Designed miniproteins, single chains. Designs and how they scored, part 6

Each design is a single chain, and the fold is of that chain. pLDDT is the mean over its residues in the fold that is shown.

## One batch from the design tools (miniprotein)

Design m171
Fold by ESMFold2-Fast:
Structure m171 (fold): chain A 156 residues (1-156)
Amino acid sequence: SIREKLLELLNKSELSEEDKEELLEIAREVLTELSERYEDNLEKGTLEELVELTRERLPEEDYELVRLLAEVFAKAAIQEYKKVHGRYPPVSSILELYRYIVSDPDAPLEAKFFATLAVLLLIGRFSKALELIEAYEKGDEAKIEEIIEYVEELLE
């Protein structure tokens, strides 16, 4: 099942390039289904407020799938950050990870990409998450940066 594959990825010590490709394929499938069933929540607020609104809006089983997928993306973001900085980001949550990585001008684009995907999932912006994956697959750095700025502006 998709859940079993995500748990296998989450339990690995390190994600290979093949693991990241599989993760993006799984994400595309999951996000396509979620975007068809749920419209993106267009409310502005703190990350914590938007996560709670998404948790309240989605059935428990859908939210747990979203949470698990976001955790695997957060793992990928941490790994890409560590490759450049030689150390783990000093954070304890996905929201702290996002704020830490996107505020660091020396953070690699790949780390910002995966951290932004994790947040878009948790705040229920599934169509925007699909758009970000498409930009990444096309190597459209300008579009990736535009979506990162979009998320930053949502946070005031």
Scores: mean pLDDT 85

Design m172
Fold by ESMFold2-Fast:
Structure m172 (fold): chain A 102 residues (1-102)
Amino acid sequence: MTLHDAALAGQDDEVRILLANGADVNALATPEELGTKSTDKVGYTPLHLAAASGHKEIVEVLLKAGADVNAFDEFGFTPLHLAIAQGHEEIVEVLLKAGAVE
């Protein structure tokens, strides 16, 4: 399982194991890592996927591991933008406290 897959799926223990084994917390997702769909709309960090999916504990773990809170995806969206778009108010507060800007 990749760090992106674990972050998207809400698998807190797998995220912690992958980070402990040296997974790049700021890696950009490829189409192959997100599944077999032919999509060119990739470029998410694990933090983007956790924030979009509402996984607060994973967001906090990734931030402590050195995730770039202001990382842009391929479309110019930050994790904060995705959390706002999905209505995850608690994650919005976590990201803002970590230094996220709009």
Scores: mean pLDDT 75

Design m173
Fold by ESMFold2-Fast:
Structure m173 (fold): chain A 86 residues (1-86)
Amino acid sequence: RPLSETVRYFVDLLLRNGDGTITPEELIEWMQKEEGLTPEEAKRRFAEFDLDGDGTITVEELVAYLKSMGIDVTEEELRAAIAARR
């Protein structure tokens, strides 16, 4: 099953970072480019998904965010896509 361009974008970021997380800057840039948000609005939306307060987004948090946008993806699918592109 092919993944959406959004999921592929985040898989590429996860592979580049090598730690299985997304940085605040990477998600904020994506929100500005794809959703047309201002930096302030993008930072506010990011804060809603930083549940641990550690300043990173985990695969679980990313999957929850993507599902909130109507993108049907699971943690298993995202992890499998990362493994397949190594």
Scores: mean pLDDT 71

Design m174
Fold by ESMFold2-Fast:
Structure m174 (fold): chain A 85 residues (1-85)
Amino acid sequence: KGKELLIAAAEGRVEEIKPEMDVNAKDEDGFTPLDLAGRLGHLEVVRKLIELGAEPVIQPLKPGTPLSEAALARDPEAVVELLKK
């Protein structure tokens, strides 16, 4: 499943995001909840997803990229700004 989490992330429903959910579930286009929340500027959802270990896929996984460094540092403001581009 995972569709419920993807919808919650896209709509900014932080209260629907629970640890038991697959926080790295991908939609039909391959985006994770973190990718959707970050692009839409849902800061509280981004913060919750980073806390639960969610990873973005918008940028190919390159160690040392600004996005990977922001996610590792648990800086949701930086992640949102990078994903909005």
Scores: mean pLDDT 66

Design m175
Fold by ESMFold2-Fast:
Structure m175 (fold): chain A 58 residues (1-58)
Amino acid sequence: GKLYEAVEDYVGKHPEELTIKKGDILEVLEEIGDHYLVAKSLTTGKTGIVPKKYVKPL
């Protein structure tokens, strides 16, 4: 999948959301509209929904 990097910390507000820390590497699995991704953290191994504004493509 496409690799993305977390540009800032984000704490998931719902059980389906991914918690990330700045510098975490994520594999994008799916895009949900223009504002969200389903991603797997390669740092933690967890999968969830993350807002696009907290990540950038590598």
Scores: mean pLDDT 84

Design m176
Fold by ESMFold2-Fast:
Structure m176 (fold): chain A 88 residues (1-88)
Amino acid sequence: GKPSDLDKKLLEALTAGDPDEARVLMKNGADVNAQFGAGYTPLHLAASAGDLELVEVLLQFGADVNAQDAFGKTAFDISLDNGNEDLV
């Protein structure tokens, strides 16, 4: 479905590298598996940023490690492309 205002705030927190704000937003109903442009999820964004703490927080809230973007890439694939093989 269309991302909510909470899902958009979650995207902003992830972009800012703020795991504490991300936790608060997910506790208030932000969708940890929300899909943004090109099927990009919060987990894809955290993996792209190389932010292990954000990856761990998202996984604690039930992020789908097998979620694929519009190109069939998982967060793990993005992590490998960035040289961060230990993130997922």
Scores: mean pLDDT 77

Design m177
Fold by ESMFold2-Fast:
Structure m177 (fold): chain A 85 residues (1-85)
Amino acid sequence: MTPLQEKFREHLKSLGLSETEIDILELIRAFGPLSAREIAERLGLSQSTVSRHLRRLEEKGLVERGKDGYYSLSDEALALLSSLS
């Protein structure tokens, strides 16, 4: 997986995203729908920390929670990440 470029990450931060939120978006983009637990395990964070950031991303319309509790990128997030790569 190719990491996001520093300038691209700086741009996302200017839109109000934290480093952790950017890492979550990149992880879901790379691996498809993931649970909060899987994201936490992959990033080396607590599930409570990841769940807090996922709530903010849902409020921003950048992630969607499925009926199975898995999180996917919204169409808006996919467009944002694709336009900046």
Scores: mean pLDDT 78

Design m178
Fold by ESMFold2-Fast:
Structure m178 (fold): chain A 88 residues (1-88)
Amino acid sequence: DELKEKIEQLEYAIEVLEKELEKDPDNKLAKYLLAQGYFELGKAYEKMGDKEKAIEAYEKALELLKEVLGEDHPLVKETEEALAKLKE
């Protein structure tokens, strides 16, 4: 299952990035990559039909994306739209 393999790869990448961010909390690149990882994880769980896990991943992505890119960035808006749709 390609989708399951993608989720496992994303979860591993997220763990690595979270550990790097623990060492250097001000690392904007690590925050951005972590945000992208959570965004992709949200999309993967959405495709799997796991609404609860998709919401959790998108919420984590949104927090990090707003911090790194600001509220007006297209990826922030895309993440907010995905969350609004899932919370219906």
Scores: mean pLDDT 85

Design m179
Fold by ESMFold2-Fast:
Structure m179 (fold): chain A 133 residues (1-133)
Amino acid sequence: MTVDELKEEIRQLLLILAERVDLFGPAARETPHYQELLEELLGLLKELYELDPEGATEFVNTPFPSPRLNGSTLLHLAARTGSVEVVEFLLDVLKADVNAQDTNGRTPLHVAQERGFDEVVEVLLKHGADPNA
């Protein structure tokens, strides 16, 4: 897999995980299929970081190219899933911008709060998310 193919697979897996939580609610995270996709996503994120740490940091802070995602970053989508493990990896390893804003000025903290994902809210605040942004 090329670095560009790896980046696209990461985007697609995170979108699938977010859409599953949107369709089936937070209980979707407890399914074997969701857990398998989550492990695959984390594995690909680790592989990207090992191949190109600087490019991985740039990638995680680059908005999704789709206009329907309103300039959302990987961290916005991770917050939307409620997956603490992905959020922590993006913040701790890939140095994601915790206060990244989409085209509507929404941060990952706003996404997590709207969905009631309290554990993700706590992780984002611990990493310097501005609750008054």
Scores: mean pLDDT 85

Design m180
Fold by ESMFold2-Fast:
Structure m180 (fold): chain A 60 residues (1-60)
Amino acid sequence: RSAEELRALGAGLRAAREARGLSNRDVAERAGVSQAYISNVERGRADPSDETLERIRRAL
């Protein structure tokens, strides 16, 4: 994924999380990843695998 795609993806995931009243910790625990990783994905600083992205989407 490009840097622009990662920023758009991360912004969308953050908006969905905030709309549902979920913390980074809640999503991290449900997705089986660290809170730091969720923060990096939401900021477009990490490129999750399709499997990891699917787990994050299911956590929302």
Scores: mean pLDDT 83

Design m181
Fold by ESMFold2-Fast:
Structure m181 (fold): chain A 85 residues (1-85)
Amino acid sequence: RTPLQQRFREHLRSLGLSDREVDILELLLAEGPLTAREIAERLGLSQSTVSRHLRRLEEKGLVERSPDGRYSPSDEMVALHSSLA
C-alpha cells in the first residue's frame, strides 16, 4: 500500500469506519459503480456482509445507490480522496 492510501485508510477509521467499510470505499473509488454482489466477489466476502456495510455507508452519506442497484462513492468521498493526493 502507498503512504497516501494508508493515510486515507487511517482517516476513514478515525471516522468510526471498520476495515471492511474502508475496503469497500477504496474499491468503489478505484473501480467505479458496482453492485453488492460484485463488491462481495472482489473482496471475498458474503453478499449479506457487504450489503450490511453498504447500508451503514449509505446512511452516513458516504456511498450512493443508483436505480439500477449499483453503488458509487458520494461526491464528498471523491473530493476527500482527491484532496489526499
Scores: mean pLDDT 78

Design m182
Fold by ESMFold2-Fast:
Structure m182 (fold): chain A 160 residues (1-160)
Amino acid sequence: MEEVLAAARRLLEFVRQVLNDVQQQLGKEKASREELEEFANLVQLLQLLVDRVRQLLRELGLSPADAAVALALMTGLLTISLLETLAERSKNPKLQQFLEQQRQALEARLRELHELAGLPVVPESDRPVLKPFPSQEEFQKMLAHVEELTRKLAEQLRAA
């Protein structure tokens, strides 16, 4: 338990570092106003979805330890989706390579936390997809997927 919680804290700190490093790289590569606005919107969506995960984990009555692990896993998965969406939309090959390197590093930390928690890795097909400037319908579909995956992780953590 202590090692799992330490890994969950390291993953959340690494997510903050990744988001800061992406912002710095966008500035270095002289990203367009549109690319900067898309990144800012994706970060706002990430914050809204993570806040909903945090609310749902409280409603589900998880232990503070299991809630911290589930929150870290969901935050990692959502951040990977942010990096993938930004890379797919970028026209800059250097920025795409940088985003892929950040994604791979985050994927490795996420896998470490799954292994330490005794949890199955979430398949790529089951991961939520973040889209910049979603319609209300697209946002509701994204929110429902995040909530379903959060419930599945919460059930698995109670069974471990």
Scores: mean pLDDT 91

Design m183
Fold by ESMFold2-Fast:
Structure m183 (fold): chain A 69 residues (1-69)
Amino acid sequence: LTENEKKLLEAAKAGNLEEVKELLKIPGINVNAKDEEGLTPLHLAMLSEDKEKGEEIAKLLLEHGASTE
């Protein structure tokens, strides 16, 4: 994983919407990067304890081409 992919996974897990928005401005960022458990940023956003922020992040990731598979 690149540093930016790790940051995206961590930001999605934490419900950090502002960090996700900043990372998605990076050209060519892999929104489908997987962690050690095979979870994508979309999966981690859906598992976020902050449900409201997690839903906003999930929507934003889907708008940027995140896979549901």
Scores: mean pLDDT 81

Design m184
Fold by ESMFold2-Fast:
Structure m184 (fold): chain A 115 residues (1-115)
Amino acid sequence: VNAVNAKGYTPLHLAALAGHLEIVEVLLKNGADVNAQDKDGFTLFNTVYFDGHTPLHLAAAAGHLEMVEVLLKHGADVNAMDLSGYTPLHLAASSGHLEVVEVLLKAGADVNAQD
């Protein structure tokens, strides 16, 4: 379940980015690493993101509220930093996803984290 492609994306990264909640739950139940980091940058909503993204970074950037909640319930690191120092909170805030920002803050996201 932790197989990766050439960019270091696990199935969990791709399912989280796409908003496939049931697939994410199946992957986590089968031992997927909730905190796995990708190895290559990507472009999402005309924004370039750098290496080191966890599934939580991708779900937060995409505004998938229920996905963010599922990942946090399974032990996702709310303060995980990518290689540019961005946390999931930075990505949710930059993309304008207010409800995701509120969920991340409730889960203990550091509002003063520096990028």
Scores: mean pLDDT 77

Design m185
Fold by ESMFold2-Fast:
Structure m185 (fold): chain A 87 residues (1-87)
Amino acid sequence: EAEKLAEKGVEAAKEAARKALEAARAYEEGDLEKARELIEEALKAAKEMGKYYEKAKELGSEEAVEKIEEAAREADAAIEEARERMA
């Protein structure tokens, strides 16, 4: 169902954002190994979000697509913040 896909996509986007910011925190604390592991987890969550986004598009659910796009935009902002903090 479309609502279930939207929920899963949003959760995956939130996970990607959270892991990216946690990676920046670990990097700032000098834990480069933990930062790398957290970036890998963030990337995995982003890929899961993409899968739910594609499924929502295949179902033609504009509402589910829009919800996932909003969450993805917030995740992109968090990832950019993490990149700046790790530069």
Scores: mean pLDDT 85

Design m186
Fold by ESMFold2-Fast:
Structure m186 (fold): chain A 101 residues (1-101)
Amino acid sequence: SDGKELLEAAREGNLEKVKELLEKDPSLLYAKDERGRTPLHLAAENGHAEIVLFLLREYPEIAYKLLLEKDKYGKTPLDLAKENGHEAIAKILKPLVEKLS
């Protein structure tokens, strides 16, 4: 499905495929894998800062809601970025999460 393709593209850092799928259907950003991770979770977990920034800039209404979304283990995109040592992404997300909380 397109949702599975978007989750995979976000995990792998395929920005062009992310753009293609979201131009077709922005609601695909709500897709979740078996762990409850959204495309934003997977981009943050895997260090794909360009995808994170793209989502926040081009799809702010959805992306900002998903910043507070928890996976099945209670982890937000910020939590996954921190746990995986992606400090640049953590620095981007932390002030946004603090403003939303």
Scores: mean pLDDT 90

Design m187
Fold by ESMFold2-Fast:
Structure m187 (fold): chain A 65 residues (1-65)
Amino acid sequence: MLQPGDIARAVEDYEARTPEELSLKKGDLVEVLGVDPANPDLVLAKSLETGEVGWVPAGVLEKVE
């Protein structure tokens, strides 16, 4: 699973539906800032492209190694 401090890449486009969510384009890089232990399918991420922070589904991200 993704952990805080991980760098991840968006594997598909994601459009934010609330102000708390982050929009991503396929190929965008993010830094994982946090995870919700009550909802492990969501991660708090910072876009390295825009600097914006928000929640995204973990399923649209892959860890960069």
Scores: mean pLDDT 80

Design m188
Fold by ESMFold2-Fast:
Structure m188 (fold): chain A 157 residues (1-157)
Amino acid sequence: MEEARRLNAEGNEYFRQGNLEEAERLYLEALALLLKELPLDHPELAEYLNNLGKVYFEQGNLEEAERYYQLAIQLDPNNAEAWNNLGKVLFEQGKLREAAEYYEKAIELDPNNREAWINLARVLLEILEEDPTDEVARERLAALEARDPAAVAAARA
């Protein structure tokens, strides 16, 4: 366990430096150490799976990113970051309505997640650019603007 956390923290440093290959290697090594001590359904694996999903997202591998974030959410359904990150994958795939639901779930779990608020505002604006008559997207955007007007302003910039 302690060595897996050390490798995950080191992987987070390489990820922030844009060294995605070394970040991936370290997260996989950390996960492989945990899987010697923990069952496959253990919630502590969700963080490492979410971090692998981030690497694949930044590599543009949206299919593997989706898979890793779904596994992270299955192990920890309260991981607001994994919900927000899967919303980003769905947004990049053009699945705008699904992306909105995943960002709403991230905000339900962590109301202080400013990124999820901005991403929800962006996706609702894009739905309204595609269909200006979408009453559901308009009502959701108005409800969002009433709760965080600064997130909606940041999504329009």
Scores: mean pLDDT 97

Design m189
Fold by ESMFold2-Fast:
Structure m189 (fold): chain A 116 residues (1-116)
Amino acid sequence: MSVYEKLNKALELLNKGDFKSLAEDEELKKVLVNNIRLQLEAGFDVNARFGPLQLTPLHVAAGIGDLELVKELLAAGADVNAQDSLGRTPLDLAEEVGDKEVVDLLLAAGADTTAK
């Protein structure tokens, strides 16, 4: 697949909330991570919401289990407690994926564990 085809497939999976399929496809994950990094370097709002689920970049990084991208986004001022259209935080997505290192990092960054 071209980079364009991979990015379109990654965005399709994000719009469906299918973070597990994204996390398992290393090529789709790399294309998506590189796109987020390019947006940050271009000065895009680190807390911008996109797609029908109103995901932030931090939701995406946590949902796909990319520890280094989570660190980069938090250092750039990402809102650790941002909610998507379903009321889920990045911590909720990391717990669903089962990535303990990302969960631990988000908790250390001040993620709220209080049920709403």
Scores: mean pLDDT 81

Design m190
Fold by ESMFold2-Fast:
Structure m190 (fold): chain A 85 residues (1-85)
Amino acid sequence: SALGRELLEAARRGDLERVRRLLATPGTDVNAQDEEGRTPLHLAVSEGHDEIVALLEATPGTDLSARDSVYGYTAEDIRNGISLL
């Protein structure tokens, strides 16, 4: 959806205010995936946006175990430094 794509972009860019607004918007998929299977949580963790990571982890329905389609990594795998440089 358009809202899911906007959430992915906001999480990647570190736009905390935009993420908050999107999470408050009915119909926003908190687990939206990009073309590489990455969720907003994957992108926020990868980019080091700690406040967005905390907000997403506190959001009901966030899938902490979702795997990307490129490496099969969860957001926790990325946080623990198992990502490729």
Scores: mean pLDDT 83

Design m191
Fold by ESMFold2-Fast:
Structure m191 (fold): chain A 104 residues (1-104)
Amino acid sequence: SHEKLEAIKKLFEAATAGQDDEVRRLLESGLVSKDDLNKTVGQLRVDLGGPESDLVIEKYTPLHLAAIAGHLEIVEVLLKYGADANIQDADGKTPLHLAADNGH
């Protein structure tokens, strides 16, 4: 649904930007399922907008993006809502691998 896609888009944006309260609000809404949390930007066809949208982002879940950015509180809340800590991107990297690669 349109409402679900907008919530998913906002979740990816908020997870990347470190917007803890917005992430919690979106997860509490019930619009984003565990299955949605474990899908990449590309799989969900989420348009994050702009000519600066890094095509590399399409391979990441919200948990990957939060881990890359070092937003530990967001990582923790995503895991609480059922995000898979062992989920791999297209390069076979888990959120933990990406956090380590980025000094977190």
Scores: mean pLDDT 75

Design m192
Fold by ESMFold2-Fast:
Structure m192 (fold): chain A 61 residues (1-61)
Amino acid sequence: SALDDLFKQFDVDGDGTISTTKLLQVLRSMGHGDEVVDLVKKADVDGDGTIDFDEFRKLLA
């Protein structure tokens, strides 16, 4: 899946998470607009500024 490869590109630390800032950049690069800001906030349920791959995958489903 292209989604798996895309997540790997932005998980530069290799810790299995991506920052909400990087996620917004990814979604915008895929042609999404400002509506994704709300989606990213929902994916960051912990409010820690990061999401894991499962959260990322669900966000883009």
Scores: mean pLDDT 71

Design m193
Fold by ESMFold2-Fast:
Structure m193 (fold): chain A 59 residues (1-59)
Amino acid sequence: MELAVAVRDQPQLNSLHLAIRKGERLEILRHVNENFWLVRSLTTGREGYVGRAALRVVE
């Protein structure tokens, strides 16, 4: 699975977005576009869109 870590806090901007906190571990489900990826929180199990700039991919 493709993993990422939140590099900053991001609030839920709308019902399709996921609220995340800095240091939260996420699974990348889809690279939707250059600005947003569909992710799943490994902490809460919730899915939603997150801004790519708030994420760092973990190798």
Scores: mean pLDDT 80

Design m194
Fold by ESMFold2-Fast:
Structure m194 (fold): chain A 128 residues (1-128)
Amino acid sequence: SPEQAALNQDLFVAASTGDVDAARAALEAGADVNAQDSRGRTPLHLAAYNGHVEVARLLLEAGADVNAQDNRGRTPLHLAAYNGHVEVARLLLEAGADPTAKDNDGNTPLDLARANGHDEVAALLEAA
């Protein structure tokens, strides 16, 4: 419905910006925690891409799929690794993220961390 699309959009914006209170309000209003945008990205993908630990935590507590794949086959852990977000990567691993998952290019989260020079995330993933 248009109302559901608006709630999901509010959650995508909150996840992208790290607005914990807006994310909580959208979830309480009935936003779909596992909604996908035009690129197949969930709110958890957006929080992971932008390094928003507290929104990522809230989404996981609300039942977000930690291993959801976007249209490129990338999980939230791939996106945290791509941008070097150590604390989000740690949270996702604690929530059961698969560190061996391959995207459509055959890259694991570790491959993306190494390719982008994110040594701390790479060390975390090597220990996973």
Scores: mean pLDDT 94

Design m195
Fold by ESMFold2-Fast:
Structure m195 (fold): chain A 61 residues (1-61)
Amino acid sequence: AEYTRSAEEEAALARLLKLASRVLEASPSLDEAAANVQRLVEAWKQGLAAAEETTAALVAA
């Protein structure tokens, strides 16, 4: 039973999915998409701020 922090975990997952969707939309090829997703996952391990910065760098304005 993870009900105490489930809402925060769900919010974090929703943010990660949005970041991943933006990376996929911005990636011109499947190979680049795979590399960009790998970079996003590594940044996510370091924290939300790192993941957001990495996504911004990978996604054109």
Scores: mean pLDDT 72

Design m196
Fold by ESMFold2-Fast:
Structure m196 (fold): chain A 59 residues (1-59)
Amino acid sequence: ATIVKALKDFTSDHPFFLSFKKGDLLEVLKEIDKDWWLVRSLETGEEGVVGKGLLEVVK
């Protein structure tokens, strides 16, 4: 699986988006489009959509 790291903190009250902290590791589940990925937090197990520009591929 593709593992990515959060480059900065992000918080959202909307259930579609995932909230995370800088340095959190996330698993890419699906590329929705060129700008948005569906990911799962390896810290919390929560799933949600994240902007690709906030992530760095580490694996």
Scores: mean pLDDT 82

Design m197
Fold by ESMFold2-Fast:
Structure m197 (fold): chain A 90 residues (1-90)
Amino acid sequence: MRTGLHIAAERGNLELVERLLAQGADVNAKDENGRTPLHLAAEAGHLEVVELLLRAGADVNAKDNNGLTPLDLAREAGHEELAALLEEAA
């Protein structure tokens, strides 16, 4: 199920991501497509949100229902700096 953390991560709302994690939101929750908040932040190119999610224990190797990792989505979207960060975290 798509959570508030998924929406905040996709939109790049850093303050809301931090608040939801502080309230016990599951950093590794999967939506209907098997995507975590990290997948959505990576696809959208939100570097600071990606960094925050990784510090909160996000699984950098999580695969969605198509077998794609956050790194795969960052690469497909052309976010080169973010892709490099995810490669180092893996």
Scores: mean pLDDT 87

Design m198
Fold by ESMFold2-Fast:
Structure m198 (fold): chain A 111 residues (1-111)
Amino acid sequence: EVPGAHELFLAAREGDFEKVKELVDQMLKDGGDINAKSISDTLKGYTPLHMAAASTSENAVEIVEYLLSKGADVNAQDDETGKTPLDLALEAGREDVVEVLLKAGADPSVK
């Protein structure tokens, strides 16, 4: 069980950068993993970086950069479809997020 993981996923998806920073700081202090995966039926295997990459918020780039700076795995795959944060950014049409992920070492061939 990762305390605050569900709230972190929601904050990242909504683009609440201040809440993301608060929840990440608390999670890491509690011994949590920045690459912790969701176990919910809707978000199975999603990391906080997946949620940020899928966000339509203006803050999505800043949140993605922040999570990567905390050691988020740029090539993390979800447990149901093998989608990476890059796949979700492409599906969301977020060219700005795609550029950040590619610069961070995202592999477009990972499925």
Scores: mean pLDDT 77

Design m199
Fold by ESMFold2-Fast:
Structure m199 (fold): chain A 90 residues (1-90)
Amino acid sequence: LQEQLREAARAGDAEAVLRLIDQGADINAPDGSPLHLAAREGHSTVVELLLQRGADVNQKDSEGKTPLQLAIEEGHEDVAKILRAYGAKL
């Protein structure tokens, strides 16, 4: 279930993300949240969706990186703006 949520977030599939969260997937899973993957790939719609569903905007992945750090590293300025609006810090 969590792996399916991570793949949907990585792919930018907002409909699959919503379905999997409704099925009980943990959006704040410790092995790198779907928010990290969506932020790295620049999927603004999925990022906004996950944050509205209670994703931890400052959660660190297994490498100690936050979603904001990943968005900045990959040049996704729109995603970085959304994350900052939800309280993200470097």
Scores: mean pLDDT 82

Design m200
Fold by ESMFold2-Fast:
Structure m200 (fold): chain A 114 residues (1-114)
Amino acid sequence: SDLDKKLLEAAKAGNLDEVKLLIANGADINAQDSEYGFTPLMLAAQNGHLDVVKYLIENGADINAQDKKYGLTPLMLAAYNGHIDVVDYLISKGADINAKTKNGGTVLVLHLLS
């Protein structure tokens, strides 16, 4: 939907006020983009937007969602991009550190490659 597309864009940009407004208006917190299957949480984590990450998790975002192209999780995207504050938060909330990408990689392997 148009609301879901706006939510994905707001999460990517780190616009917490827009994220809150869109979710309040019925945007799907677990919306996936049509290209990769990235969720709002994945986009916020990839870009290091800790405030948006916290809000999404507290409001029911799937912490272990995987994209459809590579099998990347929010934790993997945060780790690969060096967002240690987001990594620490996601692990503290129960993110699966043993999740595997489609090629068998884990967050540890991705962190070492970043």
Scores: mean pLDDT 88

Design m201
Fold by ESMFold2-Fast:
Structure m201 (fold): chain A 55 residues (1-55)
Amino acid sequence: MKLTKEEVREFIARTLGRELSDEEIEKLIAHADKDGDGTLDEEEFKILKQALGLR
């Protein structure tokens, strides 16, 4: 599974019921995307969900 920044934005908006700012989304992606490829694989997406308090 690979998620782009836009797909991450849509996921967060649906899950939290509100949109985060571009800065907030970029910080969350930077926290999860340790390889710096600009996309989240399945393991990186799990890190993102944990950062949002989701399990």
Scores: mean pLDDT 74

Design m202
Fold by ESMFold2-Fast:
Structure m202 (fold): chain A 68 residues (1-68)
Amino acid sequence: SPLEEMRALVDRIAALRRQLADPSATPEQKAAVEREITALYKRMLDLAWQHGLEDELARLLGEREAAV
């Protein structure tokens, strides 16, 4: 379902954000991770807009941003 796909994308973005916090990562590795995050955000926003799930997306993002 679109909601399940969106949850998977949010979880993937959260994992990639944790990789950005690694001080041992090279600038090239961080740039690649940032590009992937941007692409996943675009896909997630497109899904939310197409299926009227913007409120659900906002809740999922809030939940994942709170995870450390």
Scores: mean pLDDT 77

